# Designed miniproteins, single chains, part 48

Each design is a single chain, and the fold is of that chain. pLDDT is the mean over its residues in the fold that is shown.

## One batch from the design tools (miniprotein)

Design m1759
Fold by ESMFold2-Fast:
Structure m1759 (fold): chain A 106 residues (1-106)
Amino acid sequence: MKEAEELEKEGEEYEKEKKYEEAGHKYAEAGELYEKEKKYKKAGEAYEKAGKAYEKAKYYYAASVYYKKAAEAYEKGAKTEEDRKKAEEAKKKAEEYEKKYIELIE
């Protein structure tokens, strides 16, 4: 969607300014719009960007949530072995940041 692509551009602009929380919000919104359009591969990519942005912002719970959404989207859109590998990698990142969040709150 054109709206989702615009949100991705805004996210990239925030990333360049190291405004990672704002970047995460824009990428997450883009992912949701792609998912509504059933563009699951693009949704997975946008959610993965959101997860990475939240990771850089040290919002580990949010990072875990969006890596989980990325994995689910990649699974729904999987056509190739490479696509399935991306889903698995996103799932591992979700587990990694969920664990990191738990360790921080003791």
Scores: mean pLDDT 85

Design m1760
Fold by ESMFold2-Fast:
Order: structure tokens, then sequence, then C-alpha cells
Structure m1760 (fold): chain A 56 residues (1-56)
């Protein structure tokens, strides 16, 4: 779905930012994902958003 595709893109960008040491950017993207999809931070993590960030 479009929401899942967007979540993957945001997660990937956040993961790349984190890998580059840009923790502020990674945090901003994670927050945007939470706000955009109406998820809590814990729920976003439980859905594998953390895994998407790490995979990037």
Amino acid sequence: SAMEEEARRLGEEGGLAGAAGDNERARQLSQKMVETFGLSEDEATALGVRGLLEAA
C-alpha cells in the first residue's frame, strides 16, 4: 500500500542518516513516521520500523 511504501522510504532515509552519524535527521524522520501514520514510537518500532532503519 502507499502508506507502507512511504513508511519504508522514511525508515530507509532514517537508517541512512543514522549510519552516517546524523542522529538528528534519523530522529526527525522517525518522528515524522509516527505522526504521519498515527503510531506511537513503541508501535512504530514493533512494526519493524527500527528494522527498516537498520537495514538501510
Scores: mean pLDDT 64

Design m1761
Fold by ESMFold2-Fast:
Order: structure tokens, then sequence, then C-alpha cells
Structure m1761 (fold): chain A 70 residues (1-70)
């Protein structure tokens, strides 16, 4: 995956974190599988955990931090 494709996946996750968590989780899983940036991967893992715990706001914070790290 290119940096631009990782950014697109993170933006998809951010847009869907509250309304469509399943779509957000799928996008974050793609970031985990294809990103070579360990900081971005760690933030994606934290966002996935937050979504699984029902905390969309916390997930959005981690996704935004991942986007800033690109």
Amino acid sequence: MSKEEIEKALRTALENAESNPVVALAALDEVLKHSKDEKVKELARKAIEALRNGDAEKAKEYIEKALESL
C-alpha cells in the first residue's frame, strides 16, 4: 500500500467510526496489514480496541494522531 492509500484508509475509518464501525474496523485492519510505519500501526491497533469497546470518540482521536504521523 502507498502512503496515499494508507491515508485514504485512515480517513475512511475516521468518517465511519461512529456511523459504521464495521467499515471503520475493516479500514483500520487494512492499515495494520499494509503500513510499514510502526507508530501508525500502533495507533491503528488502539483505534480498533477503542471501537471494540464502543468508544468511537477515542477511536477518532487515535485515527487523527495516525493521520498526523503520516
Scores: mean pLDDT 84

Design m1762
Fold by ESMFold2-Fast:
Structure m1762 (fold): chain A 67 residues (1-67)
Amino acid sequence: MSEEEFDREVAEGVALLTGAVIANSLKRQGKEDEAERVLKRVDEALAKATSPEQYIAAAREIIREAE
């Protein structure tokens, strides 16, 4: 893999893990609809992202909206 591809995959993985942790926390609180919205936002953000910085920005937005 190129270094750029590696950084992208790492950033994507971080965004996915962050979304999953938040979604699981919401599900444990009985907020399943909110958990589904978080997962959908992660998927939509990752589909539009083209760089590691965009994946990290997407993860930050998801955290902000989940607060």
Scores: mean pLDDT 70

Design m1763
Fold by ESMFold2-Fast:
Structure m1763 (fold): chain A 85 residues (1-85)
Amino acid sequence: HHMEELKKRVAELEKRLAEDPDNPLIHLELGKVYEELGDYEKAVEAFEKAIKLDPSNPAAYYLLSKVYEKLGDEEKAKIYREKAK
């Protein structure tokens, strides 16, 4: 059950966030899992939080650009792709 495993992963990451709410890597992993679930709105929120906590990590910008591609927002996808360089 791919979907059930992704939901289980969200629960595990949410538990880790309760212990360390300002860890940018946990927000980054949540964004990845939400993207795989097709919950692009939650994926955007998670990646934006990761960027806010660690604006120097290019991974969050690349992943956010990919979510905007999935949403059909090519202008925002291009902006974040450039920021990831």
Scores: mean pLDDT 86

Design m1765
Fold by ESMFold2-Fast:
Structure m1765 (fold): chain A 87 residues (1-87)
Amino acid sequence: ENVPPSAAGWNNLGIVLQSQNRLDEAIEAYKQAIELDPNYAEAWNNLGIALRNLNRLDEAIEAYKQALELKPDFAEAAKNLAFALQR
């Protein structure tokens, strides 16, 4: 909807863009969220998912690793990393 100046708002914009299969724009939105809050584990995980959907597996793996470094109990990021490493 609106382009907000907050990290959470950029993350939400990325989710909307990803649902519309606008993956390059979703990646830029997630990067903006991370620029505003580098400790935003959910934005790192979402960035990884969008990168994986573009078959940028090495970049997706790094994003998932960063999400897990910030939040080691992040089960979804751990699962996403395992899948990215295998396929």
Scores: mean pLDDT 86

Design m1766
Fold by ESMFold2-Fast:
Structure m1766 (fold): chain A 58 residues (1-58)
Amino acid sequence: SELEEAVKAALLTVEGLLKEGKGKEAIEAAEALLEKATDEAVIAAAEAALEYAKEKAS
Protein backbone atom coordinates (compact mmCIF):
# COMPACT_ATOMS: atom_id res chain seq x y z
CA SER A 1 0.00 0.00 0.00
CA GLU A 2 1.02 3.63 -0.40
CA LEU A 3 1.06 4.06 3.38
CA GLU A 4 3.53 1.18 3.84
CA GLU A 5 5.73 2.58 1.05
CA ALA A 6 5.71 6.04 2.66
CA VAL A 7 6.64 4.62 6.08
CA LYS A 8 9.47 2.53 4.60
CA ALA A 9 10.79 5.57 2.70
CA ALA A 10 10.70 7.69 5.88
CA LEU A 11 12.59 5.01 7.85
CA LEU A 12 15.26 4.80 5.11
CA THR A 13 15.58 8.60 5.25
CA VAL A 14 16.16 8.48 9.03
CA GLU A 15 18.83 5.76 8.58
CA GLY A 16 20.53 7.76 5.81
CA LEU A 17 20.67 10.91 7.93
CA LEU A 18 22.12 8.96 10.88
CA LYS A 19 24.79 7.45 8.60
CA GLU A 20 25.76 11.00 7.52
CA GLY A 21 26.03 12.11 11.17
CA LYS A 22 22.92 14.30 10.91
CA GLY A 23 21.33 13.15 14.16
CA LYS A 24 19.23 16.31 14.60
CA GLU A 25 17.78 16.02 11.09
CA ALA A 26 17.11 12.30 11.63
CA ILE A 27 15.14 13.10 14.81
CA GLU A 28 13.22 15.84 12.96
CA ALA A 29 12.34 13.43 10.13
CA ALA A 30 11.04 10.82 12.61
CA GLU A 31 9.04 13.49 14.48
CA ALA A 32 7.49 14.70 11.20
CA LEU A 33 6.35 11.15 10.39
CA LEU A 34 4.85 10.77 13.89
CA GLU A 35 3.02 14.13 13.63
CA LYS A 36 1.27 13.05 10.40
CA ALA A 37 0.58 9.45 11.48
CA THR A 38 -3.02 8.53 12.33
CA ASP A 39 -2.82 4.74 11.78
CA GLU A 40 -1.83 2.72 14.89
CA ALA A 41 0.84 0.69 13.04
CA VAL A 42 2.35 3.84 11.50
CA ILE A 43 2.39 5.57 14.91
CA ALA A 44 4.21 2.56 16.41
CA ALA A 45 6.77 2.54 13.56
CA ALA A 46 7.32 6.31 13.86
CA GLU A 47 7.79 6.08 17.65
CA ALA A 48 10.33 3.26 17.21
CA ALA A 49 12.20 5.31 14.58
CA LEU A 50 12.24 8.37 16.87
CA GLU A 51 13.62 6.33 19.81
CA TYR A 52 16.25 4.78 17.53
CA ALA A 53 17.29 8.20 16.18
CA LYS A 54 17.56 9.67 19.71
CA GLU A 55 19.61 6.68 20.91
CA LYS A 56 21.99 6.89 17.92
CA ALA A 57 22.34 10.67 18.27
CA SER A 58 23.35 10.29 21.93
Scores: mean pLDDT 76

Design m1767
Fold by ESMFold2-Fast:
Structure m1767 (fold): chain A 81 residues (1-81)
Amino acid sequence: MEELLASARRYLESVLDPETAERAFAILEEVFRRYAEGELSEEEALALLRQRLTEAGLSDATITIAEYIFREMIRALREAE
């Protein structure tokens, strides 16, 4: 869990400005934790992520980047035993 979140934060900070990266990561972390706890399905988590990022006023490009990272995190979590 912590490793996936740390990797996501580092990637966002590498491709986005610091303010945008921090805001995008905060939303991504909240949604990912709810998914990992079984509160949300993959489809519900992706929909909520996009909704929250849009409501936060982030660009379509930033939303696309966050969705890509989120899908990679889900894949990595599902591959863990």
Scores: mean pLDDT 84

Design m1768
Fold by ESMFold2-Fast:
Parts: sequence; C-alpha cells; structure tokens
Structure m1768 (fold): chain A 55 residues (1-55)
Amino acid sequence: MVEQAIEQLRGFAERHPELREQAEEAIEALRKDIEAGLEKIRELSRQAEAMADAE
C-alpha cells in the first residue's frame, strides 16, 4: 500500500513537471503520515491476533 501511494505521486510528478517540487515535498509528508498510520495498523493487528488466538 505505501509503495502504491508513492508510485502515484511519482507518476503525478512525471505527468506534471511544473508540480515536481511540490510532489517531492508531498512524498516526504506522506511518508511521515504513513509511518503514523502503520503504527496504528500494527496495534490493531496485534489486538485482532490476540482475540483470534484466545478464541
């Protein structure tokens, strides 16, 4: 999923070279947001796995 989001931004920058600088900044911001999101997903996955394991 994270690779897909970055790939979309790269494709956007390739299609719109005038926005390339903004796209690069967006990728940096997106990586930070994704890191926070992954932490949340990791926590939820741990809880789901514990529930399934406990049955």
Scores: mean pLDDT 71

Design m1769
Fold by ESMFold2-Fast:
Structure m1769 (fold): chain A 70 residues (1-70)
Amino acid sequence: MSPQQKKAIELLEKAIEHYKKGDRKEAGRLFAQALLTSGLPDSERADIEYIIFSSDDIVEGFQKAIEFLK
């Protein structure tokens, strides 16, 4: 796992915490920052966005994105 991927996972974990606290705007900002930090190619970022967008629960979507980045 690259340092960039590890940092992206940390940002996604923070996004989950903010979402659970009701701070949806900050959760979205942290998610965007995680994607930018990940260093992943556009195709893999699109896969992560698809996983989150296709999930019925956004927290579940973020958790699946973390698993994808591992």
Scores: mean pLDDT 75

Design m1770
Fold by ESMFold2-Fast:
Structure m1770 (fold): chain A 75 residues (1-75)
Amino acid sequence: GVSVNLTDDESAFGVSVPKAGTYTITAPKNFKDGDVLVIAKTSDPSKKQEVTVKNGKVEVNFEEAGAYTVTKKVE
């Protein structure tokens, strides 16, 4: 599985991915269905993808193991 840690201001969360692959992550309660999340590799923020929260979860394909930062896309 992946580890999820919410930031102090609850605007973002970190994800620790053990191996490359597709994971289903339960979004923290501050993220609602229909929210668009930006998932960026912490060491390389140019490597990012957008996923939409569905049923309190996001399905994400991670290209590499490591730390990722997840933020809500603001309009």
Scores: mean pLDDT 77

Design m1771
Fold by ESMFold2-Fast:
Structure m1771 (fold): chain A 63 residues (1-63)
Amino acid sequence: GAMRDAEAAKEAAKKGDAAGAATAAWSVQLNGGDREKAREAVAAGRAGDAEKAAEYAIQSALG
């Protein structure tokens, strides 16, 4: 579900994997997460900010 995808984004961020965090954040939106927060997470990940991508992904999953 959305929370599991958000946790995957957090694990990617711990490794410095911004692209992995962005991919996991996109999956959060597909599994019922908040679309606006998921878009912010993907944008942060594409900008290379893996930590911010993970934070927004978690917020998206929480609704």
Scores: mean pLDDT 81

Design m1772
Fold by ESMFold2-Fast:
Formats: sequence, C-alpha cells, structure tokens
Structure m1772 (fold): chain A 78 residues (1-78)
Amino acid sequence: APPSQAEIDEGIARILIGVGNLLFTKGEYEEARELYLKAAEIDPSLKAEALRNVAKALEKLGELEEAKEYRELAEKAA
C-alpha cells in the first residue's frame, strides 16, 4: 500500500532532523535551527524533539532567552 500523508510527513521531518544534526556537528547552528523548525512544522509527533534541538542550536548561538522559550515550547508539545 502507498504511504499515508502522515507517514510521508514523518519521513520528511526525520530527514530534516537528521540533516540538521549533521549541520549542528559541523558548527552550522543557524542552518541546523532552520531545518529543526521546518521539521517541527511538518510532523506534530516529532515537534517536541525538533524544538529541543532548536533550543540547543540557539544556546550555541548565544541566544539564551530564545533557547529557554523553545525548551518550554518543547515540554508543552511532548
């Protein structure tokens, strides 16, 4: 059977998180943040994980207030 839209969206979100993680390990924190935000928008089931990763990227960028906000959003999305 063909995958459902939810299964497609989950797959795309997982790929975006994976690429974001690669960029994060390379020190490309702004680019990683953008991919994590896209993943959070695409799949609600991965939103908490993606928003936690946004917060980590923001911490590396020195954006501590924004990082705190995204950690709180991640807790609410879990």
Scores: mean pLDDT 87

Design m1774
Fold by ESMFold2-Fast:
Structure m1774 (fold): chain A 62 residues (1-62)
Amino acid sequence: SLDRVIEFLKKYREQATPEEQAELDRLIEELKANADDPIKVKEIVLRFGELLGRRAREEAAA
């Protein structure tokens, strides 16, 4: 569900940098506002994927 996706984003936000937290907050709001818009949802997912990719790379480097 959308609520589960938002909860997942919030969990990542807790360990994010201030810059990433601001971006995650924006993504969450855009996801809520555009839940029925597949083009916007795809765009939001891509932006979230970029943040996840950076975090995964940091974790792999640790």
Scores: mean pLDDT 73

Design m1775
Fold by ESMFold2-Fast:
Structure m1775 (fold): chain A 97 residues (1-97)
Amino acid sequence: MEEKVRELLRRAEEALRRGREALEAGDVEAALEEARRVIEAARELAELGYLEEALRLLEEALELLKEILKVAPKELISRVIGEVLRAIGEILDLELK
C-alpha cells in the first residue's frame, strides 16, 4: 500500500508540473490531460484512505484547471468545465465520508 501511495503521489506531482509546462507553452489540450491524470491519482489515493493527500491534489488540479479555462479555445471549454465538475464532485465525496 505505502509503495503504491508513493508512486501515485510522484505521478500526480509530475502531472501537475507537466500540466503547468504545457499551459506555459500554449498546449491547452496537453495541460487538460495532465489535470485529468492528477484527478485520477487523487481518486485512487482516496480509495486507499489517503483523504488529506487526495484533497490537496484535487485542489491543485482545480487551480490548474482555472488557469486552463482562462486561455482555452471555445471547442475545449466544455471539456475543461467537465473536469472542473469532476474535481468538485470528488472533493464533495471526500467531505461527505
Scores: mean pLDDT 83

Design m1776
Fold by ESMFold2-Fast:
Structure m1776 (fold): chain A 85 residues (1-85)
Amino acid sequence: MKEKLEIEIDVGIALITLGVAVAAANPSKPYARLEDLSPEQRELAERAIELTKKAIEYSNKGDFEKARKYAEEAIELARRLLDSV
C-alpha cells in the first residue's frame, strides 16, 4: 500500500510541475492552456500526461516497479517542459 501512495505522490509532482510549466508559457493570462504551448512543448506535455496514466495503471495492477519508472519519466518530461518555457 505504501508503494501505491508513493507513486500517487510522484504523479502529483509531475502534474503540478506540468501545470506550472503551462502557466509559465503565458504569465499574463489568468488561464494557461496546452494551446498556449508550441507544438513541440504540447507533445512533451501530452507525453507526460500519458506517462502519469501508465504509472497509475501499473500501480493499480500491483506492478510497482513499472509504475515508478513511468512516474519518474513523467516528472522528467514535465521538468523538461518547464525548462523549455
Scores: mean pLDDT 78

Design m1777
Fold by ESMFold2-Fast:
Structure m1777 (fold): chain A 75 residues (1-75)
Amino acid sequence: MEERLEAEIEIAFERMEASIAELEYKRAKTEEEKREAALRLAEEYERLARLYERMGDREAAEEARRLAEEYREKA
């Protein structure tokens, strides 16, 4: 059961990182800042997708992958 707790902590951490990156994207004032924030946000959602997949949450993993692709396109 420690493995599940560790994964939950990792997911919580990545959710926080994604929230910070999303805030940076919304706060970005220049095209360069937006591009950088979008790339970071895409990477954070990609990490979340892998964590969800490891936990067997395929729906959450697919949603995170869609968000990652969306932000990669905005970069």
Scores: mean pLDDT 81

Design m1778
Fold by ESMFold2-Fast:
Structure m1778 (fold): chain A 71 residues (1-71)
Amino acid sequence: SMAVDALRGAVDVIEAHPTPENAAAAVYDAYSTFVTPGEARKLGEEARKLAEEKGIDAVIEELRRRAEELE
């Protein structure tokens, strides 16, 4: 599905440049394809906080989990 592909694409973007800022941007871009702009911004900011508090791998794990749920 397009949503699953977008979330997997976000993982690739984050792995290429693993920073909290890039995690926020990648999550925002991916979710903006299938949720409202406001929700996408919220999810991007949550991803930044998760990356800062628990590391980039926590964001990647959450994106992979969400992609599996949407299959």
Scores: mean pLDDT 86

Design m1779
Fold by ESMFold2-Fast:
Structure m1779 (fold): chain A 61 residues (1-61)
Amino acid sequence: MEKGLYEALEDFEPRLPRELAIKKGDLLEVLEVVNDNYVLAKSLKTGEVGYVPVSKIRPVE
């Protein structure tokens, strides 16, 4: 996984501190790959930044 534009595959509600709430179809800018399970991303809809599970997003082609 690398930096760039991603799309939310499904809704995600925060369970941990600093996780980003997203809705299916939201566009995200991945700023940093934190580990194999999480990225730091910015919501293009709200401008909010937070951690998102990598399983909930896909690259935009």
Scores: mean pLDDT 81

Design m1780
Fold by ESMFold2-Fast:
Structure m1780 (fold): chain A 67 residues (1-67)
Amino acid sequence: DLAEAATLAGEGINRSRQAAKEGKVDEAKRIADETAQRLEAMAPRTPLADVLARSVREEGEKAIKEA
C-alpha cells in the first residue's frame, strides 16, 4: 500500500531528524538506512516505494549535514 509506504517514510524522516537534532548522528543515519531498506523491500509490490526510500536517505543525509 502506497499510503503505508508514505507513512513509513514520513516517520523515518521525522525520527532521523530528531536524532540528528539531539547530536546522535550515527543513530540518525541508522534510522534513515533501516527505513529506506524496509521501503526498498516493498518496492516490487508498491509503486514509488523505491522513490520514497531514496527520499528518506536524502533527507537523512541533509539532517546530518545541518546538525
Scores: mean pLDDT 81

Design m1781
Fold by ESMFold2-Fast:
Structure m1781 (fold): chain A 81 residues (1-81)
Amino acid sequence: SELQEQAEYYNALGDSYFAEGNLEKAAEAYKKALELDPNNLPAKLALAYLNQDKDEIQRLLEEYEGPHSVVVLAAEKLLEE
């Protein structure tokens, strides 16, 4: 759907900001992705990471079969700490 395609665009935009170290703009983009598609697992995982919510990260990673973007790798590393 158009909303899912727009959500995927904002998730990718968030990943770009995250890779640049702009966490504020990354969070805004991920929140926009979730407004458009509440089931966008990459955006949920990214926001859980930015909130340092280890329990939510662990829960989401049990379901997550998508690409290991920079934020997904950061979330996995956080669980090892």
Scores: mean pLDDT 83

Design m1782
Fold by ESMFold2-Fast:
Structure m1782 (fold): chain A 57 residues (1-57)
Amino acid sequence: SSAAAVARQAAADMTPAQLRAAAENLRAAAKGLSGEERDELLAAAEALDAEAARKEA
């Protein structure tokens, strides 16, 4: 969809530092959670770190 394309374009314009900061915010939010919700936030944080590393390569 056009919304998905816009979101992907916005992420493409983010710097590695911005992506890593977002990942840290997700990990901080996960500290008070357990189970599936915690796992989802941690997985999202890893995906953002991976995208930052990919942009740095």
Scores: mean pLDDT 75

Design m1783
Fold by ESMFold2-Fast:
Parts: structure tokens; sequence; C-alpha cells
Structure m1783 (fold): chain A 61 residues (1-61)
């Protein structure tokens, strides 16, 4: 079955956390940002959204 939006977001989060290549991590963060921007009031709880935004900030720092 095709993954849900929540499953895709969580899988991107895991892929970012598990990646050791900085360039790959930044590309995954770009994909995550695009998906979050497409679904601003979407499937994630406020706590899950905050955690993903923190991860994006950490990778970009």
Amino acid sequence: AEPSQEELLLELQRAIAESTDEAARRRLVEALEALLAAHPDGVLSPEQRAALLELIRAVRA
C-alpha cells in the first residue's frame, strides 16, 4: 500500500537522522520542508511538527 503523509514525514525524519552524508541530509531536509509547506495544517500534532522543525534547524546549522 502507498504510505500516508504521516508515514512519509516520519520516514524522512528517520532517513535524515540515520544519514551520515551532509549533502544527502540537506537534500532530505529540503524534501521534508517542501512536504510540510504543502500541508501546513496537516496530519502532524504540534509536538511532532515542532520536533521536525528542530531537526531541520539542527541540520542547517
Scores: mean pLDDT 71

Design m1784
Fold by ESMFold2-Fast:
Structure m1784 (fold): chain A 62 residues (1-62)
Amino acid sequence: RVDELIAQLKSPDPEVRVAAARELGELGDRRAITPLAFVYENDPDPEVREAAKEAIERIAAR
């Protein structure tokens, strides 16, 4: 589940990347923190970066 969502963070579709980031935040699995941090720093889409930031904050609050 988590590994599948992490793979979706590399989707060519920004809507898929936003959805994957949000689901990773919902699941709260700390394995997602490093992939989400990479997306937050490097993704060209500001909506995807914001979703990754929110997901990291949600996971860290656990």
Scores: mean pLDDT 82

Design m1785
Fold by ESMFold2-Fast:
Structure m1785 (fold): chain A 64 residues (1-64)
Amino acid sequence: LSPVEKAALLAYHLMVEQGLSLDEAAERGARFAKALGVDVSPEELKRYLEEHREELEARYQAAR
């Protein structure tokens, strides 16, 4: 998985588990990614989440 994909999956999990808004999840996911040494902006992550929502949902369900 690319750094953006990893951050997007983390953000998606936060949306599902914590009920965070898209903006809040993108910001929190980007902060987590940066703590792990991955450069991604909240704006880039938000766009990725919007464009790949169905793929992220499928990956989340498969990981259950």
Scores: mean pLDDT 78

Design m1786
Fold by ESMFold2-Fast:
Structure m1786 (fold): chain A 72 residues (1-72)
Amino acid sequence: MELLEKAKEYEKKGKEAFEAGKYEEAVKYYEKALKLYEEANAKEEEIKEVRKKIIEAEVEIGIELIKRKVLG
């Protein structure tokens, strides 16, 4: 299934970006994967895992944003 294959590709790219510390890039790829999984009516477990990964990356982005605002 084309949508599931693309979702898997973007999820892998998101994981690679996250492991490289590129959290904004990771969110972008995970959001693309999430959209494709939802369009493909993927299992709730798969959708939940991608959503969890987005939250984890967003938390890291939030920490960096707070550091920039506090320290200037």
Scores: mean pLDDT 81

Design m1787
Fold by ESMFold2-Fast:
Structure m1787 (fold): chain A 65 residues (1-65)
Amino acid sequence: EEERFDLEVEATLYLIKGVIAEKSGDYEEAAKYYRKAADLYRQLGPEHDAVAEEFEKKAEELEKK
């Protein structure tokens, strides 16, 4: 499915951007990217809920810094 493929690629891209931002100390940008990645993973299906939840929690912790 075309849309599913695009969501997988986009989710991975936002995840990578989140990791880079976090390593650079840009916690606000990292949280935004992790939240976007999590949302995209949830859109892919329930199999990705655990992964999405982990990144949602990560984003919340980073937003508090």
Scores: mean pLDDT 79

Design m1788
Fold by ESMFold2-Fast:
Structure m1788 (fold): chain A 84 residues (1-84)
Amino acid sequence: SELVREALELIGEAIDLARASRHPEATRISVLLLEAGGALQAGDLETAIRLLEEARRMAEKAGLHEAAEKLREAIRLVQEVLRS
């Protein structure tokens, strides 16, 4: 799915932003995002959305607003796939 590909790209960009921030939470956010990407590739959309929402919440609290914005868009795309 094109939407799944876009969501995976946004997840990758969010991982890069988290790592570049050198924030103490960057590793935990990255692990959640890798798990979300794996769930998405396996077709487990419900698990992917839950993990993305947790990572987005952590990114917001960490002040990683650009990463959080990319994750909000990734969640929107995955939800669109789920509704199809």
Scores: mean pLDDT 90

Design m1789
Fold by ESMFold2-Fast:
Structure m1789 (fold): chain A 68 residues (1-68)
Amino acid sequence: SFIEQLMQTAKELAELGVKLGVPEEEAKKIAEESVLEAIRSHRDPEEVVREARRIGEEKIKEKAEELK
């Protein structure tokens, strides 16, 4: 389902953040915010999932660099 894909995307983004050195709670927050941003900006479910992943990966990488 669409909701299951969004939940899985948020989980994968949070796990990526932790792997890159972002604290777990921060990584979860970035993942959730990225999913919400994608929902607000796109109408097509497939586009929402793809954009959530793209936005989340960018924000997580930025946060990981900030923490160095």
Scores: mean pLDDT 82

Design m1790
Fold by ESMFold2-Fast:
Structure m1790 (fold): chain A 69 residues (1-69)
Amino acid sequence: SDKENQEIREKLSTEEKIKELEEKKEKGEKLVKEGEETGDKELIEKGKKLIEEVEKLLSTALEKGLASL
């Protein structure tokens, strides 16, 4: 069971990191939504920045991952 979980986890390690970044993007989208609803421009900026950071990290991680191989 743990051995099978380890093998699955190795295959899912990149997917888990992608999931983590997706969760951060969702948090950014929620901040933008909340800021728009409350009129809090700082929340909107915070959310947009978080979304941009996640997208940048995804693109950079893919490029660096390929370059490191």
Scores: mean pLDDT 72

Design m1791
Fold by ESMFold2-Fast:
Structure m1791 (fold): chain A 72 residues (1-72)
Amino acid sequence: MELIDKTVQAAEAGNVEEARKYAEELADKEGLSDFYRDTIIRVAEMGAKGVLTPEQVRAALENIVAAGKAEK
């Protein structure tokens, strides 16, 4: 929850390194597989580069985390 907010804020600020860092921390906290971990990092980077809006980044991160947790 709070890590998604931090990732979205870093992406909105255009800080690719910080967005990647928070996305990695989110994946570790949620226990995501390498596939889902790489996917959320890519989404955070795309958001920081302006390819995705902050709202799209948030929706994608929430969806990917839910999908990754369902694979248990």
Scores: mean pLDDT 82

Design m1793
Fold by ESMFold2-Fast:
Structure m1793 (fold): chain A 80 residues (1-80)
Amino acid sequence: MDPVITAVDPPVAAVGEPVTVSWRRGSGPATVTVRLDGVEVATIVTDADSVVVTPPRAGRYTVVVSQAGEAPDEAEFEVV
């Protein structure tokens, strides 16, 4: 089974700057979990293949994308 592949753009953002999280190789609804310094701050469920996250605080963000039946993947971005 192919893992979900997750990407973030830009990998370094300012507070309030939109960051696009995109994924491929999965199908069906995706659950996108956003963590700030290891603490879950948002969970988004979507039928799209991307979401836009506008970070409210500086720090290290980790995004985990999971889809049913597929291996999850994660990506990181920094907010300054």
Scores: mean pLDDT 78

Design m1794
Fold by ESMFold2-Fast:
Structure m1794 (fold): chain A 58 residues (1-58)
Amino acid sequence: KVEELAKKLFDPDEAVRAKAVSELYRLGGEEVKKALEPLTKSPDPLVASIARVLLNKL
């Protein structure tokens, strides 16, 4: 589900993160946007950056 994919954005493995980004982008829609919104405020700057980029593309 979307929540599981969002959690993978915190994974230290770049390949895991890249796959999660790709799958979130493919799914799209309101649920993905809702899951990404709080992540733009994440204390992890990498996750926050990824979430903002994805929201801009969705």
Scores: mean pLDDT 80

Design m1795
Fold by ESMFold2-Fast:
Structure m1795 (fold): chain A 64 residues (1-64)
Amino acid sequence: KSKKVAQAIGLELRGIGDELDGNLEAARKSYEEAIELLKSLEDADEKLIKRLEEKLKEVEEKIK
């Protein structure tokens, strides 16, 4: 049982804040780190990972 899920959610919130501020590169990094943390867990929440991957894709499209 890892508190990494709470840490990943914290990174998700940071990413959302960075998106609102227009800091898309910072938002992308936060979402990437959150996904990596969750994928390191045996009991990873696939719905949370998918949500973060969708957010990451949206941010990457905005950076172009």
Scores: mean pLDDT 80

Design m1796
Fold by ESMFold2-Fast:
Structure m1796 (fold): chain A 61 residues (1-61)
Amino acid sequence: SESEQLEALERAFLNEASRLRLSDEQLAAFLERAGEIFNDASLSVAEKEARLRAVLAELAA
């Protein structure tokens, strides 16, 4: 189901954020932006994945 795909996506990106050793401020920014992305009903699962990937890339730079 879409809900199962979104849960798997959330877990995958939280694990990746942990691997990147983000600061507390970077992690807070990621969680805020990720929450907005996950709650955006206009976005597909694939679009949510792409946006989450972009956010992590920006914060890890």
Scores: mean pLDDT 82

